Designed miniproteins, single chains. Designs and how they scored, part 63

Each design is a single chain, and the fold is of that chain. pLDDT is the mean over its residues in the fold that is shown.

## One batch from the design tools (miniprotein)

Design m2177
Fold by ESMFold2-Fast:
Structure m2177 (fold): chain A 83 residues (1-83)
Amino acid sequence: SADEAFAELAAELRALIARLRELLARPEISEAEREAVLREIEALSRKLEEFVEKHYEELSEEQQQELHALVGEIEALLRELFP
């Protein structure tokens, strides 16, 4: 269902946000960790695109707002991590 797919995607986006915040709190990150995060971002971007294509119009206004907020936070954190 759209609700189940949304819950799964939102959880994955929140996990990425937590990971990005953890990395930003550190003075140094390794090249391997940087590459791992970029791969995770690419995989989640693909999942997000597939979700939007299939389910976005079926979402409540509250779910749409939450999705936009989560994506916006990830974009802001990525700008800080990769300036």
Scores: mean pLDDT 86

Design m2178
Fold by ESMFold2-Fast:
Structure m2178 (fold): chain A 74 residues (1-74)
Amino acid sequence: VKDPITGKEVDPDSTIDPISGEPLKNPIVSPLNPDLKVDELAYLKSLKNDPELRKKVIEELVNEGIELLVKGVS
């Protein structure tokens, strides 16, 4: 599956964090892809240190929320 943070193709069963390339220390389900696990600290550091990435993640989550509301009404 594609990691939405790095844009890289990754194996969803991988024990390697796609952001850092290191073994998963504290695995969490990616908020942008439920089939992908990422390291919690690496994910948070990436969002903190990259304001453009953080903005894109927020916009994606907001758009997904709006889509779910629209689909629920229709």
Scores: mean pLDDT 65

Design m2179
Fold by ESMFold2-Fast:
Structure m2179 (fold): chain A 69 residues (1-69)
Amino acid sequence: ATREQVAAVMAVLERAGRGLSAREVAEAAGISPDSANLAMAGLVAAGLAERVGPGLVRAVGTAEQAAKI
């Protein structure tokens, strides 16, 4: 996935506030499901998203450090 596709996927996940499938992310971001799945896997590996169920991923952080204590 391109950097632009990863950024679009992160924005979709943050807006949803819930677990999304690669298909739902692809539809919302205007990219292919394969690109969405690769971007989601990259975000999980980076610690910016987590798997919350089979085929479901959600955002766990924002660029704003809402939890810096």
Scores: mean pLDDT 73

Design m2180
Fold by ESMFold2-Fast:
Structure m2180 (fold): chain A 104 residues (1-104)
Amino acid sequence: MERLKEIARRLAEIAREVAKLALEYISDVTEAIGYALRAIGLEFDAELLIRNGVSAEELLALGRELLALIQDMKAKITNPEAQARLDALASEVQALIAEVEALI
């Protein structure tokens, strides 16, 4: 399904942005690197799904893991603009998860 590949590409883009937000706004360097690496791993997983075949189950797992990462990371960021951006990204991930669930 072409739409599943589009969702995977968008999840990869969101994961990349989440990694950048971690590095920019998490004050503890070790935590910032940890969150960024987790996000980069999810970007890589999304790219592998695009290359090897996208399943709805794998996209749901990826989206849920990305959503959990964003929610965890919000607790470490005090910057209001960065928090608002994370909220917007979390809402988009939730909408993409709901869309994939509707395709099953």
Scores: mean pLDDT 88

Design m2181
Fold by ESMFold2-Fast:
Structure m2181 (fold): chain A 71 residues (1-71)
Amino acid sequence: VTPEELEVLRALAEHGPLTVDQLAEILGKSREEVERIVARLFERGLVRKTPGNPPRYELTDAGRAALAAAE
């Protein structure tokens, strides 16, 4: 995982399920940057998408393990 991916995983671990906008606000990143990071994490199975409007993202077991291995 990259440092920017670890920041997203850590935010999700600390705050629970978050929207892209909430992640952008917490991390001081653009929505577009967060969407790109989250897409990569989703492809790797490190986050899952919770249905809603807007949808929220949360850690998978693999995501928690990746964060723990990096810390």
Scores: mean pLDDT 84

Design m2182
Fold by ESMFold2-Fast:
Structure m2182 (fold): chain A 86 residues (1-86)
Amino acid sequence: MSRLDELIARLVELHDRLLALVRQSTGEKRRRLLQLLFDTLRLLNEAIELRERYEAGEISEEEAQRRLDELEARLKELEAQLDALE
């Protein structure tokens, strides 16, 4: 699996986990989980766009790697924010 495909798979997994947690949560915790869910969906859309553009040859490998590193850092931040809610 490419790094992009792996990132997308991890984001889909995080989205599914957040959706399940939102359904079983209430109040302030639910609001924070909903925010993380929306942030995860936005990051997923950016990752899919990056993959499509890279596979179409619309961006250089060097640019794609830099953007991928940025997306991976943002995913780690989202995972850390989720861990802080437990």
Scores: mean pLDDT 86

Design m2183
Fold by ESMFold2-Fast:
Structure m2183 (fold): chain A 61 residues (1-61)
Amino acid sequence: GPKVSPPLPTLTDDMTPQEWGDRARENALKAGLSPERAQQIGDAATQSAQANNQMDQQRQL
């Protein structure tokens, strides 16, 4: 992957996975990445957040 990564969004509130992905995409656009690249980053962030939420639920059950 690229060595230069845009900053990840700060989790100040309980964000949904989709909100996390949306913020990551916004940060990528601000960092000067193309809309297509920003969308890929946002999608990956959403998937990562969803997986983390699923793991947390499984761990507590």
Scores: mean pLDDT 68

Design m2184
Fold by ESMFold2-Fast:
Structure m2184 (fold): chain A 78 residues (1-78)
Amino acid sequence: EFEKEKKEILEKYKDNPEEAARRIVALTWAKHYGIPVEEAEKRLELAEKLYQLGKTDEAIKAFNFEITVEEAEKILKE
């Protein structure tokens, strides 16, 4: 099933390989940590925003699931 989900992402984003790769990374992490794929995608987005603000350590923690989505959002609003 995981391989089928990866193929569906590749087909949907065939004209945007960067987006396809990002979605597959999110899917892989969602399966590894047992969380919804939507949450994994949100975490990647939050980590990117934290990195852009120079909060590299917090971005890495969000990326590695060491902090919650809510904690990452709170850091972004401060």
Scores: mean pLDDT 74

Design m2185
Fold by ESMFold2-Fast:
Structure m2185 (fold): chain A 53 residues (1-53)
Amino acid sequence: MKIVEIDGKKVLVGTTPRTSEEEVIKKLIEKYGLKGEVKLTRGTMHVRIEIPV
């Protein structure tokens, strides 16, 4: 995953297979201490995850 700047805010961005999306999201929420501030963009086989940092 990489930190990118979107609209002047630092956002951690990554992509994961949809089969692993729940596990990856849970791990990221635990790591960054986030509660409901995760943006998900679902594709056919992958999901893009955006987390404010």
Scores: mean pLDDT 71

Design m2186
Fold by ESMFold2-Fast:
Structure m2186 (fold): chain A 100 residues (1-100)
Amino acid sequence: DPAPDDPIVQLVDELLANPKSEPFKTLPDLSDPELQAKVQAPLSLEEIRGRVAAGAITSEEQLKTLIDGIYESVKALYPEGSPEYKAAEEIKKFVDEKLS
């Protein structure tokens, strides 16, 4: 059980609180088996938070890799001008800025 002041826990909690993260919290469009067949199913932000709480994600590099997976999946499924695509770019930038 990571401490509440763990930077990784804080970053994931901040992402979940960000309105721009809404499309990534559950990724309901990627729960469709036909859509999952087009891309490797990424972990949702809620699933990532659960893995951080369980101690399965212990490094900033592991977290960044999973967030990059969400970003790539959104880019594959949504047009470049869509709100979801723009939200994915903003979340990617936010994580990159926080994790160096």
Scores: mean pLDDT 69

Design m2187
Fold by ESMFold2-Fast:
Structure m2187 (fold): chain A 61 residues (1-61)
Amino acid sequence: MSDIAVQVAEEAGRLSSEQGLSLATAIARVTERRTGVPASELLKKSSHSGVIFSLSVQLIS
């Protein structure tokens, strides 16, 4: 399960750098691609990147 956290962090970091997105938005977009849950739905729950990251790992695993 540690692999999922690493994959999400690396994908979100790359997306943030390449597209100028905030880390929270990048994490939400990665989660949407992997689970089908809309990024907007995750961002409604929290704007804090750490909370979104925890939710992402739980949804993907």
Scores: mean pLDDT 78

Design m2188
Fold by ESMFold2-Fast:
Structure m2188 (fold): chain A 92 residues (1-92)
Amino acid sequence: SMMEELLKKLQALSDELRELLRKAGVDEDEAKEIVGAVGSAVAGYLIEGKPEKAEELYEEVKKLLEEGRVEEAYRLAREEAERLAEKLLAKE
């Protein structure tokens, strides 16, 4: 099932991000917010049929976290999640 594969990928992504955030010394509450923002943005791109953009966003966030650039990773994820949510809620 495509949905089952998607859910497994999203879970693996969340687990990997939590481990990266733990290694970076990020507080659990902040880590939860960052993981949530990334998950929302990735899900938004997948709903729009843009898996390549979901992958690009994930890789960029992962790279920023590996470099210790936690605030930049959160800002990127949050801005993309907000933009996608606004687009999906647009009425026409």
Scores: mean pLDDT 79

Design m2189
Fold by ESMFold2-Fast:
Structure m2189 (fold): chain A 86 residues (1-86)
Amino acid sequence: MLRITSFKVERLADGTTRATLSMEASEPQLLVALFKAGRQPPLAIGVAEGETSITLSYSALNVQDVTGLAFAFSESGTEVQRGEWS
């Protein structure tokens, strides 16, 4: 299972929100998605290729309590591992 080692959420002075997610090991292709608590569409999605950290930004006036999900994919695009942070 993919291990997420840290998750940080920061509100910036320009009104954007920035989330940084770190993983124990790099994956060839890692999809990271941020969700509002519950079952809403992702607030932000990013891809990291061979990196152990990714930073995502989204614009939200009143969104708090976000969850990070990370999905590791094989070169063929098949999900091989998943990690989550709450």
Scores: mean pLDDT 65

Design m2190
Fold by ESMFold2-Fast:
Structure m2190 (fold): chain A 79 residues (1-79)
Amino acid sequence: GPTEEGAKGALESLDLLLKEAKEQLQKELAAPNPDPEKIRELSEKIEKLEEARRHVKEAIASTDDAEALEHMRKALELV
């Protein structure tokens, strides 16, 4: 249904954002003078995106629409 299609789309988007954030973090860590604030911001972003991804996966696994919507709401709060 629409909720499952939305959750699948959200998962694909989160996977792309996680890939980009992790690539940016690796680039910053490999720099001659790494910026501690950028490293912190990217690390926090990755943690939130991984938590959001977890909630989206729980929404996809849910057999109850209300439970699925609650997990999607929690994921949106994190991004």
Scores: mean pLDDT 84

Design m2191
Fold by ESMFold2-Fast:
Structure m2191 (fold): chain A 96 residues (1-96)
Amino acid sequence: DVLEPLSPEERASLDAQVTQLENDIKEVEKLVEEAKKAGASDEDIQRLSNLIVAARLHVIAARATGDPAERQASLQTAQDLINEVKERAEKLIKEA
């Protein structure tokens, strides 16, 4: 039965991963604001904001899917996007 609900442990694991990703998104949003204050271009800030939006959409997709493989792929993609925003924002702050 492919439509059975998540086990309590699976749900707790997913909720913990989503909470961690949401906290990571908040931290990179702060870094983007710091990069903007440091004098980063509007174009660079817009690109970082677009990556954050993409990361949020992958978190939503992970929560909506019933497929464990799709869920893991979406969570991994969200984390990779968050890591890219962090690296790019930190570089913009250093170059200011």
Scores: mean pLDDT 84

Design m2192
Fold by ESMFold2-Fast:
Structure m2192 (fold): chain A 55 residues (1-55)
Amino acid sequence: SPLEAELARLVAERDALVDRIIALDEAGVTDPALLDELLRVGHRIAEVEDQIRAS
């Protein structure tokens, strides 16, 4: 399914962002742009999951 493929891509993107945020936090750095991007990706994951359930 195209939606399942998009979900897998978004999950991988989220996981990469989380790893980057954690690495920066461990170095004592906070990047609010990465936090905003994580929120955006999370919203898109929820939207795609809703579409898959509706199908």
Scores: mean pLDDT 86

Design m2193
Fold by ESMFold2-Fast:
Structure m2193 (fold): chain A 86 residues (1-86)
Amino acid sequence: AGAPRVVRAEAEPKTIEAYPGDTVTVKLRALVRNAAGELVEQEVEVDITVPADATGTYKLPVAGEFEVDGQRVGAVAEVTVKVLPR
């Protein structure tokens, strides 16, 4: 028994293609060890807004929070953003 802990987190899709100013929804998946010591899969949708002045390809940390056993646990995963020219 213990507090919930994130053991793994991944973003899906791992790569997005978008224009400057676009908002894209990605899924943040986390594997969390709950208070009983069991591994449970959690998912949350995170909106990513591409800055209006963004160009090229960059890596973006995406953070989300999950509620497990009434407690909030945070997770971070990386998304590659390919900014399309207008």
Scores: mean pLDDT 82

Design m2194
Fold by ESMFold2-Fast:
Structure m2194 (fold): chain A 57 residues (1-57)
Amino acid sequence: MTTTRTVTQTFEINGDKYTVTSTVTATPDSLTIQTEITSENGDKKETKTYTVTVPRP
């Protein structure tokens, strides 16, 4: 059976705002983690997405 969970974390460093959203999809054989990172500095906003798949022991 497939289970999906989403976690969002926001933090601020020297006035720059970062939002990290991770979506974890678990199957019996693997974990897939998709992470979206949004950085904001004044009027500038940048978003990057990463996906990693790890086999389960």
Scores: mean pLDDT 78

Design m2195
Fold by ESMFold2-Fast:
Structure m2195 (fold): chain A 98 residues (1-98)
Amino acid sequence: LEEAIERLKKARELSEKDPDKAFEEMIQTALELFGEQVKPALEEIKKDIENARKKSPEEYKKLLDGVIDALINAAEKLLEKETQRMKEVLDELNRLLS
C-alpha cells in the first residue's frame, strides 16, 4: 500500500515530462492497489482520459493529474484502515470521468 502511494506520487511528477508513461503507471498501480473491484471504474476513466488526449494536450494532462491525485487520496484513506470504504473509493474514481 505505501509502495503504491509512492508510485502514484512518482507518476504525478512524471506526468509533467511524459504524460503517456504516467498514465500507464497510474492505471497499473491503481489496479494493483484496489484489485479487480476497481476495473470497471478504471476502464471508464481510461476511456475518458484517452478521449481528452484526442481533444487537447491540456485537457489530457489536467484529467490525468486529477485522477492521479484522487487515487493518492483514496490510497491514503485505505492506509488509515477504513478498507470497508472501498466502495466510496470506487465512487470517487467514477467522479473523475470526463
Scores: mean pLDDT 73

Design m2196
Fold by ESMFold2-Fast:
Structure m2196 (fold): chain A 72 residues (1-72)
Amino acid sequence: MEEEKRKVEEVARKLLEAKDSFEGVQIKMAVVEDPSLSEETKQRILDIANAVLKAKSKEEAEKIVRQFLEEL
């Protein structure tokens, strides 16, 4: 559980630092290709990744990540 939270935080941080949508897609693909994650966990991380990439600002994206982690 805590390991999954840290993975989500790491992915979210990389997404917040992404320079464009293409880099964001590559980060999502890395999650999909990760064999250590269950499909359910991958889907949850991808859902948060999509929300972060659609956020209008870095602050909004950070709020989305925080809310998601609180629900885990």
Scores: mean pLDDT 72

Design m2197
Fold by ESMFold2-Fast:
Structure m2197 (fold): chain A 58 residues (1-58)
Amino acid sequence: MSDNERLNREIADSLIKVGDDAQKLVDARATLKNALNNGDLTTAARAQKIIDQLQGKA
């Protein structure tokens, strides 16, 4: 019955989450590139995991 109200809330929450995820994705990508350039495979693996998580791993 309140599907419109709930849907609007979910859309707003999704937009906020997407913005936060976009910032994290940029940061994780920068970390990945830096780690790969330094041969730090452990840090690269952690950054890759974050990227995979945020890019919508199914």
Scores: mean pLDDT 72

Design m2198
Fold by ESMFold2-Fast:
Structure m2198 (fold): chain A 111 residues (1-111)
Amino acid sequence: GELAGVRVLIVTDDTERARRLAEELARRLEELGAEVVAFLEDPSVEEVVRTAREHGADLVVIIEREPSDRVAEISRALAEEGIPTVVLRESESVEDAIARIREVVARRRES
């Protein structure tokens, strides 16, 4: 698939909408050949970085209800590790989420 070999970590807030979007997104990513290596609900910054490193994540997708300082901190910590993040609102469609993930993956392959 178009995302073959891409390892994705999904991070959600503890909301039903974020969880549903994460579950649907995981199914679509796997159909495209990606591997969803882990799901983390309401994690600490350290837990996200440790899990991403341990599982060799190429990309971390964060699904949030509202912009948060913790999501900004997670994104900065992951950037120090060279791991890109895609921050999604729980109101976004799966199709829009996939399009953003594909763009980030394509940019990494061209670099």
Scores: mean pLDDT 83

Design m2199
Fold by ESMFold2-Fast:
Structure m2199 (fold): chain A 71 residues (1-71)
Amino acid sequence: GRLESLSDRELINLLIGLKLRRIGLEFELDYLKSLPQTAERQARIAALQAEIARLDAEIERVEKLLAERGL
């Protein structure tokens, strides 16, 4: 698969990038939750939560593959 074709360095760099992106999304989510709630903000919050969930699944896949490589 795509991830299995990556070198150890490429997987580590991917994991770092995914974790940094997740941190950014969490900050945006927390900011939006601090604002007065509108239907538009609630929709954006839901979209961000869905993106974070997809990102968490990808992080888990990369971490599992690195663990299988003894890293």
Scores: mean pLDDT 88

Design m2200
Fold by ESMFold2-Fast:
Structure m2200 (fold): chain A 84 residues (1-84)
Amino acid sequence: MEKLREEGLRLLEEADRLAREGGELMPTDEVEALELGVEAGRLAIPGVRLLKEAGELSEEEAEAGIAHLEALIEELERRKAELE
């Protein structure tokens, strides 16, 4: 249980790092910034799943979080496609 929590938090921390890097790039390289945002979202999803398995999140919280992240990824990919 503790190991799943640790792994989930590690993935969310890495996702936050990528999102922060994307924010820094947005003024100079919007496409790269959007790609980092998508990668961050994709990393956050397994992190949320691991926290659910560890009992840190309810099933409802995890499902809502994953749905939000999937919607965010879709929006970022749509924005990137418009720039290509």
Scores: mean pLDDT 82

Design m2201
Fold by ESMFold2-Fast:
Structure m2201 (fold): chain A 89 residues (1-89)
Amino acid sequence: MKDELAEKLFEEALQVLKDMLAGKISYTEGRKKVLILGLAGIALRHDLSEKQIYEIAYGMELSLTSSPEVAKKKAEELTKKALEIIKKL
């Protein structure tokens, strides 16, 4: 079921967080992986459209930058990567 697949993605995200805390992965790479896995998990659990995934990613990135253009490009990348994970499941 979609919920079981979402739970696996959240478990992978938690493992990335543990690896970041242990210094096994950089903060920049770990943050990106956690966001991609989290977005994919939320999208699967709630049957979110590509537009809804993008809007969540854009809102998150916009809160961290004063540039809407930078936030847009980062949100597009995160959305694309989340959809790639969902497609492979």
Scores: mean pLDDT 82

Design m2202
Fold by ESMFold2-Fast:
Structure m2202 (fold): chain A 99 residues (1-99)
Amino acid sequence: VKQELEDVKKMVENAIKLLKKARELEDTDPEQAEIYRAVAILTLAVTIVSLRHSDLPEEVKKRLIELLNKALDAVSQGRYDEAIKLLEEAKKFIEEELK
């Protein structure tokens, strides 16, 4: 259980890093920004699938999947700041569950 939460936290942190990079490059290198966005989308999709098949408590899975789906929707619409906020919220939730 604890290891699964730590793995999800690492995936969320990686997605945040990728989205911050996409946002930075959006005006200067749109092609590279699109690549970082695509990798972030894939990372979030894989994380959601992993959560669905995890042994984590149902309430924990439901909350994380909800936040990650909202972040995925925001990224798909180019709303990087909203997506980053949702992922930071997911990270905080995981940190509280690990205590």
Scores: mean pLDDT 86

Design m2203
Fold by ESMFold2-Fast:
Structure m2203 (fold): chain A 62 residues (1-62)
Amino acid sequence: VTKEDIVKALLEEGISPEMAKMIADTVLKKKNPPTKEDIIEALLSNGYSKELAEKIAEKVLA
């Protein structure tokens, strides 16, 4: 999984480009490929809902 793949999934859900890049960097620093839990944790830490975080994690890992 690339930074661009994560950023694209975040942008599709309405997250800003600046925030999407920050979240992607955080996720990839923890693990590559990232786990569903890593993606959810990064999004929750930035104030997004669990439902949105789970949806994005599924898109990134598909």
Scores: mean pLDDT 79

Design m2204
Fold by ESMFold2-Fast:
Structure m2204 (fold): chain A 86 residues (1-86)
Amino acid sequence: DFSKYADLPAEEALKAFLEDSELFNPPLSAGASLTEARALPNLKGITKWPAEVLEALAETLRDVLKLPLDDEQRDALRDFLLSLQE
């Protein structure tokens, strides 16, 4: 359930999701430098983005953050991003 991130701005919700050790142990951000994640894309208006754009964003984030995601972790990231839609 992603409702625990709903009160955060989209960029902070993404960071909280990636660092959430309750979802994955180690968290998805383990081994990635989130200080380099100042290169994260501007998520302004993300609640209005089409699903196709959010699915493409999951691939972009994997590349930018160099996250070694398995199929379950990739699907969780995609589903999290889709949960940010209104």
Scores: mean pLDDT 67

Design m2205
Fold by ESMFold2-Fast:
Structure m2205 (fold): chain A 75 residues (1-75)
Amino acid sequence: SLRKQQIISLKEAEKKLEELEKEGGDLETVEKVRKEIEEEKKRLGITEKDLEEVEPLYKEQLERRRELEEKLELE
């Protein structure tokens, strides 16, 4: 469904923002993206619970990504 895709997209955006912030990304860009994510969540009425419902799918994707990154780094 469109709503499920929107929720997953926001979850991915939040995680990318967390990674960017952790890696010392540009503070102005981080703040701008954070505000855009918050506004989009409010606009679409997406709740914390909605994000939690997609968490298992996102965790699986993240774990696969981590394994690929580790494999590439340790070549």
Scores: mean pLDDT 73

Design m2206
Fold by ESMFold2-Fast:
Structure m2206 (fold): chain A 68 residues (1-68)
Amino acid sequence: PPHTELRLLVVVDTPEGRVLYPYRLTLGSGVAPVETRTVTPDELRDFLLRHADEVVGLERDGPPVPAP
């Protein structure tokens, strides 16, 4: 079946500043995707838990980038 693919930037606050982690999230067919470009780790975790049965994969889509 076809999959839904979402591009996400996970923002992490550190003592040295904000860091953005690019991810690719793949969802099973029939899931209503949350249209989001930037998420916190808590928001991503909550989404994954709520849609666990529909999550096919979550993978790094590039190196971490410090926020300017």
Scores: mean pLDDT 71

Design m2207
Fold by ESMFold2-Fast:
Structure m2207 (fold): chain A 61 residues (1-61)
Amino acid sequence: EEAKKLAEEIVNAIKKVPKEDFDFAIQRARDAIDSIENPEFREKVKKYFDELLKKVRKEIY
């Protein structure tokens, strides 16, 4: 649940960036997720992030 909320917050932040900065914002978000110390929590956030980002990409592309 907390992992999903964090992923939603990250994706919502990415949605606010200009289209030209979108790939850079995604890369920064992935780096931040990879820095999470708890591996179980990190993998959950990464999974939710990828699922949510895929939906956003369909909207933009």
Scores: mean pLDDT 78

Design m2208
Fold by ESMFold2-Fast:
Structure m2208 (fold): chain A 82 residues (1-82)
Amino acid sequence: MKESDEHLTRVSQRAAELYRLARRYLEEGDWERAEKVLEELEKMLEEEAEKYKDTDPELAKQIEEILTLVRRRFDEHRRRLE
């Protein structure tokens, strides 16, 4: 349990870092770079979830929830800048 919680925290921190970078590109008007960073973030989270689907399905589900939240927040920021 504790190891899964620590891994989830690390994944969340990395996701936050990449999300901040994507948001910065959006604010600079570089939407193509922002989308590329978001795609890298999404692929990272998808790969982490895939790694744990067979060994720790609950952790995989929690990572998928982070992915969903990141997508929603990016879309909200993008919509406000349009």
Scores: mean pLDDT 76

Design m2209
Fold by ESMFold2-Fast:
Structure m2209 (fold): chain A 93 residues (1-93)
Amino acid sequence: MEELKELLEELIKLYEEFIEKVKKGTLTEEDYKEYLEKIRELERKIASLGVSEEELIEKFPELVKKYLEKRKPFMKIVAEKKAKELGVPVPAE
């Protein structure tokens, strides 16, 4: 349980750092790759704990809310970068 909280907090911190670098225009191609790798690793560790989404929301509602709020802009940035690499139109919300 404590380990899950720490992993979620670390994941949120990585999303915040990524978004901050994007806002400042300081995100390099190497930074982008490093953040994707670290985030993927943490997501795998969280998944391996086998905790349901319902249990997460019940035990850590504020942390889950913050996670979702930070994940949304991160996912949008990743989707835009992926679209540019593939030469397809950037998806609009």
Scores: mean pLDDT 76

Design m2210
Fold by ESMFold2-Fast:
Structure m2210 (fold): chain A 88 residues (1-88)
Amino acid sequence: DGQSLLDQGQQLNRQGQRLFRQGRYDDAIRLYQQSIALYRRAVDLGYLDALPLLSQSYDNLSQAYRQMGNDVGSQQYSLMSQLARQQY
Protein backbone atom coordinates (compact mmCIF):
# COMPACT_ATOMS: atom_id res chain seq x y z
CA ASP A 1 0.00 0.00 0.00
CA GLY A 2 0.99 3.67 -0.11
CA GLN A 3 2.16 3.77 3.51
CA SER A 4 4.55 0.87 2.84
CA LEU A 5 5.94 2.80 -0.15
CA LEU A 6 6.49 5.87 2.05
CA ASP A 7 8.26 3.82 4.73
CA GLN A 8 10.54 2.15 2.15
CA GLY A 9 11.26 5.48 0.45
CA GLN A 10 12.18 7.13 3.75
CA GLN A 11 14.55 4.26 4.62
CA LEU A 12 16.28 4.54 1.22
CA ASN A 13 16.52 8.33 1.52
CA ARG A 14 18.13 8.02 4.98
CA GLN A 15 20.64 5.48 3.60
CA GLY A 16 21.39 7.90 0.75
CA GLN A 17 21.97 10.72 3.26
CA ARG A 18 24.54 8.58 5.12
CA LEU A 19 26.38 7.78 1.87
CA PHE A 20 26.29 11.48 0.90
CA ARG A 21 27.94 12.42 4.21
CA GLN A 22 30.66 9.87 3.43
CA GLY A 23 31.31 11.54 0.04
CA ARG A 24 29.84 8.55 -1.82
CA TYR A 25 27.78 10.71 -4.16
CA ASP A 26 27.13 8.12 -6.91
CA ASP A 27 25.78 5.62 -4.36
CA ALA A 28 23.70 8.34 -2.67
CA ILE A 29 22.21 9.36 -6.05
CA ARG A 30 21.17 5.76 -6.75
CA LEU A 31 19.35 5.50 -3.40
CA TYR A 32 17.71 8.93 -3.80
CA GLN A 33 16.43 7.87 -7.25
CA GLN A 34 14.96 4.66 -5.78
CA SER A 35 13.31 6.68 -3.00
CA ILE A 36 11.85 9.10 -5.59
CA ALA A 37 10.37 6.19 -7.58
CA LEU A 38 8.62 4.86 -4.46
CA TYR A 39 7.30 8.33 -3.50
CA ARG A 40 5.96 8.87 -7.03
CA ARG A 41 4.07 5.55 -6.78
CA ALA A 42 2.63 6.66 -3.42
CA VAL A 43 1.45 9.96 -4.98
CA ASP A 44 -0.18 7.99 -7.83
CA LEU A 45 -2.09 6.03 -5.16
CA GLY A 46 -3.35 9.28 -3.59
CA TYR A 47 -0.87 9.53 -0.70
CA LEU A 48 -0.25 13.28 -0.98
CA ASP A 49 1.95 13.27 2.15
CA ALA A 50 4.54 11.79 -0.24
CA LEU A 51 4.84 15.20 -2.00
CA PRO A 52 7.02 16.92 0.68
CA LEU A 53 9.14 13.74 0.89
CA LEU A 54 9.49 13.70 -2.91
CA SER A 55 10.54 17.37 -2.80
CA GLN A 56 13.16 16.57 -0.12
CA SER A 57 14.56 13.68 -2.18
CA TYR A 58 14.83 15.91 -5.28
CA ASP A 59 16.67 18.52 -3.17
CA ASN A 60 19.04 15.80 -1.93
CA LEU A 61 19.61 14.62 -5.49
CA SER A 62 20.24 18.23 -6.63
CA GLN A 63 22.83 18.70 -3.85
CA ALA A 64 24.61 15.44 -4.74
CA TYR A 65 24.88 16.47 -8.41
CA ARG A 66 26.20 19.88 -7.32
CA GLN A 67 28.94 18.18 -5.25
CA MET A 68 29.94 16.19 -8.35
CA GLY A 69 30.19 19.38 -10.45
CA ASN A 70 27.08 18.59 -12.50
CA ASP A 71 25.39 22.00 -12.34
CA VAL A 72 22.84 21.15 -15.07
CA GLY A 73 21.67 18.06 -13.19
CA SER A 74 21.63 20.02 -9.93
CA GLN A 75 19.40 22.74 -11.42
CA GLN A 76 17.08 20.17 -13.03
CA TYR A 77 16.38 18.38 -9.74
CA SER A 78 16.08 21.67 -7.84
CA LEU A 79 13.26 22.60 -10.25
CA MET A 80 11.61 19.20 -9.74
CA SER A 81 11.74 19.76 -5.97
CA GLN A 82 9.97 23.12 -6.39
CA LEU A 83 7.28 21.56 -8.60
CA ALA A 84 6.60 18.84 -6.02
CA ARG A 85 6.25 21.49 -3.29
CA GLN A 86 3.73 23.46 -5.41
CA GLN A 87 1.44 20.38 -5.68
CA TYR A 88 0.69 20.39 -1.94
Scores: mean pLDDT 88

Design m2211
Fold by ESMFold2-Fast:
Structure m2211 (fold): chain A 88 residues (1-88)
Amino acid sequence: TKKSDEEVLKELFNRADKDKDGYISYEEFINFIKTSSNSEVPPVWRKLTDEQLEEAFKLIDVDKDGKISYEEWMRAPGRLLLFVASLQ
């Protein structure tokens, strides 16, 4: 059953935030993408190069502090859609 996009994003954030500090580090982001299932992250994300994943991380990290806050993550879907479109 398809959950709301907001519920899915909250669950994914909590899973990626391994140390539960309320932020996703670059290392946690990369590990999350590489270890995620097809149901959690679209397969295309695991096909991305490390360079493209770094670009995606920087796109979500609006404050450029090297960490993704919960607020930045919840606003990420539109930015990620534009990023994926730019790769095609």
Scores: mean pLDDT 69

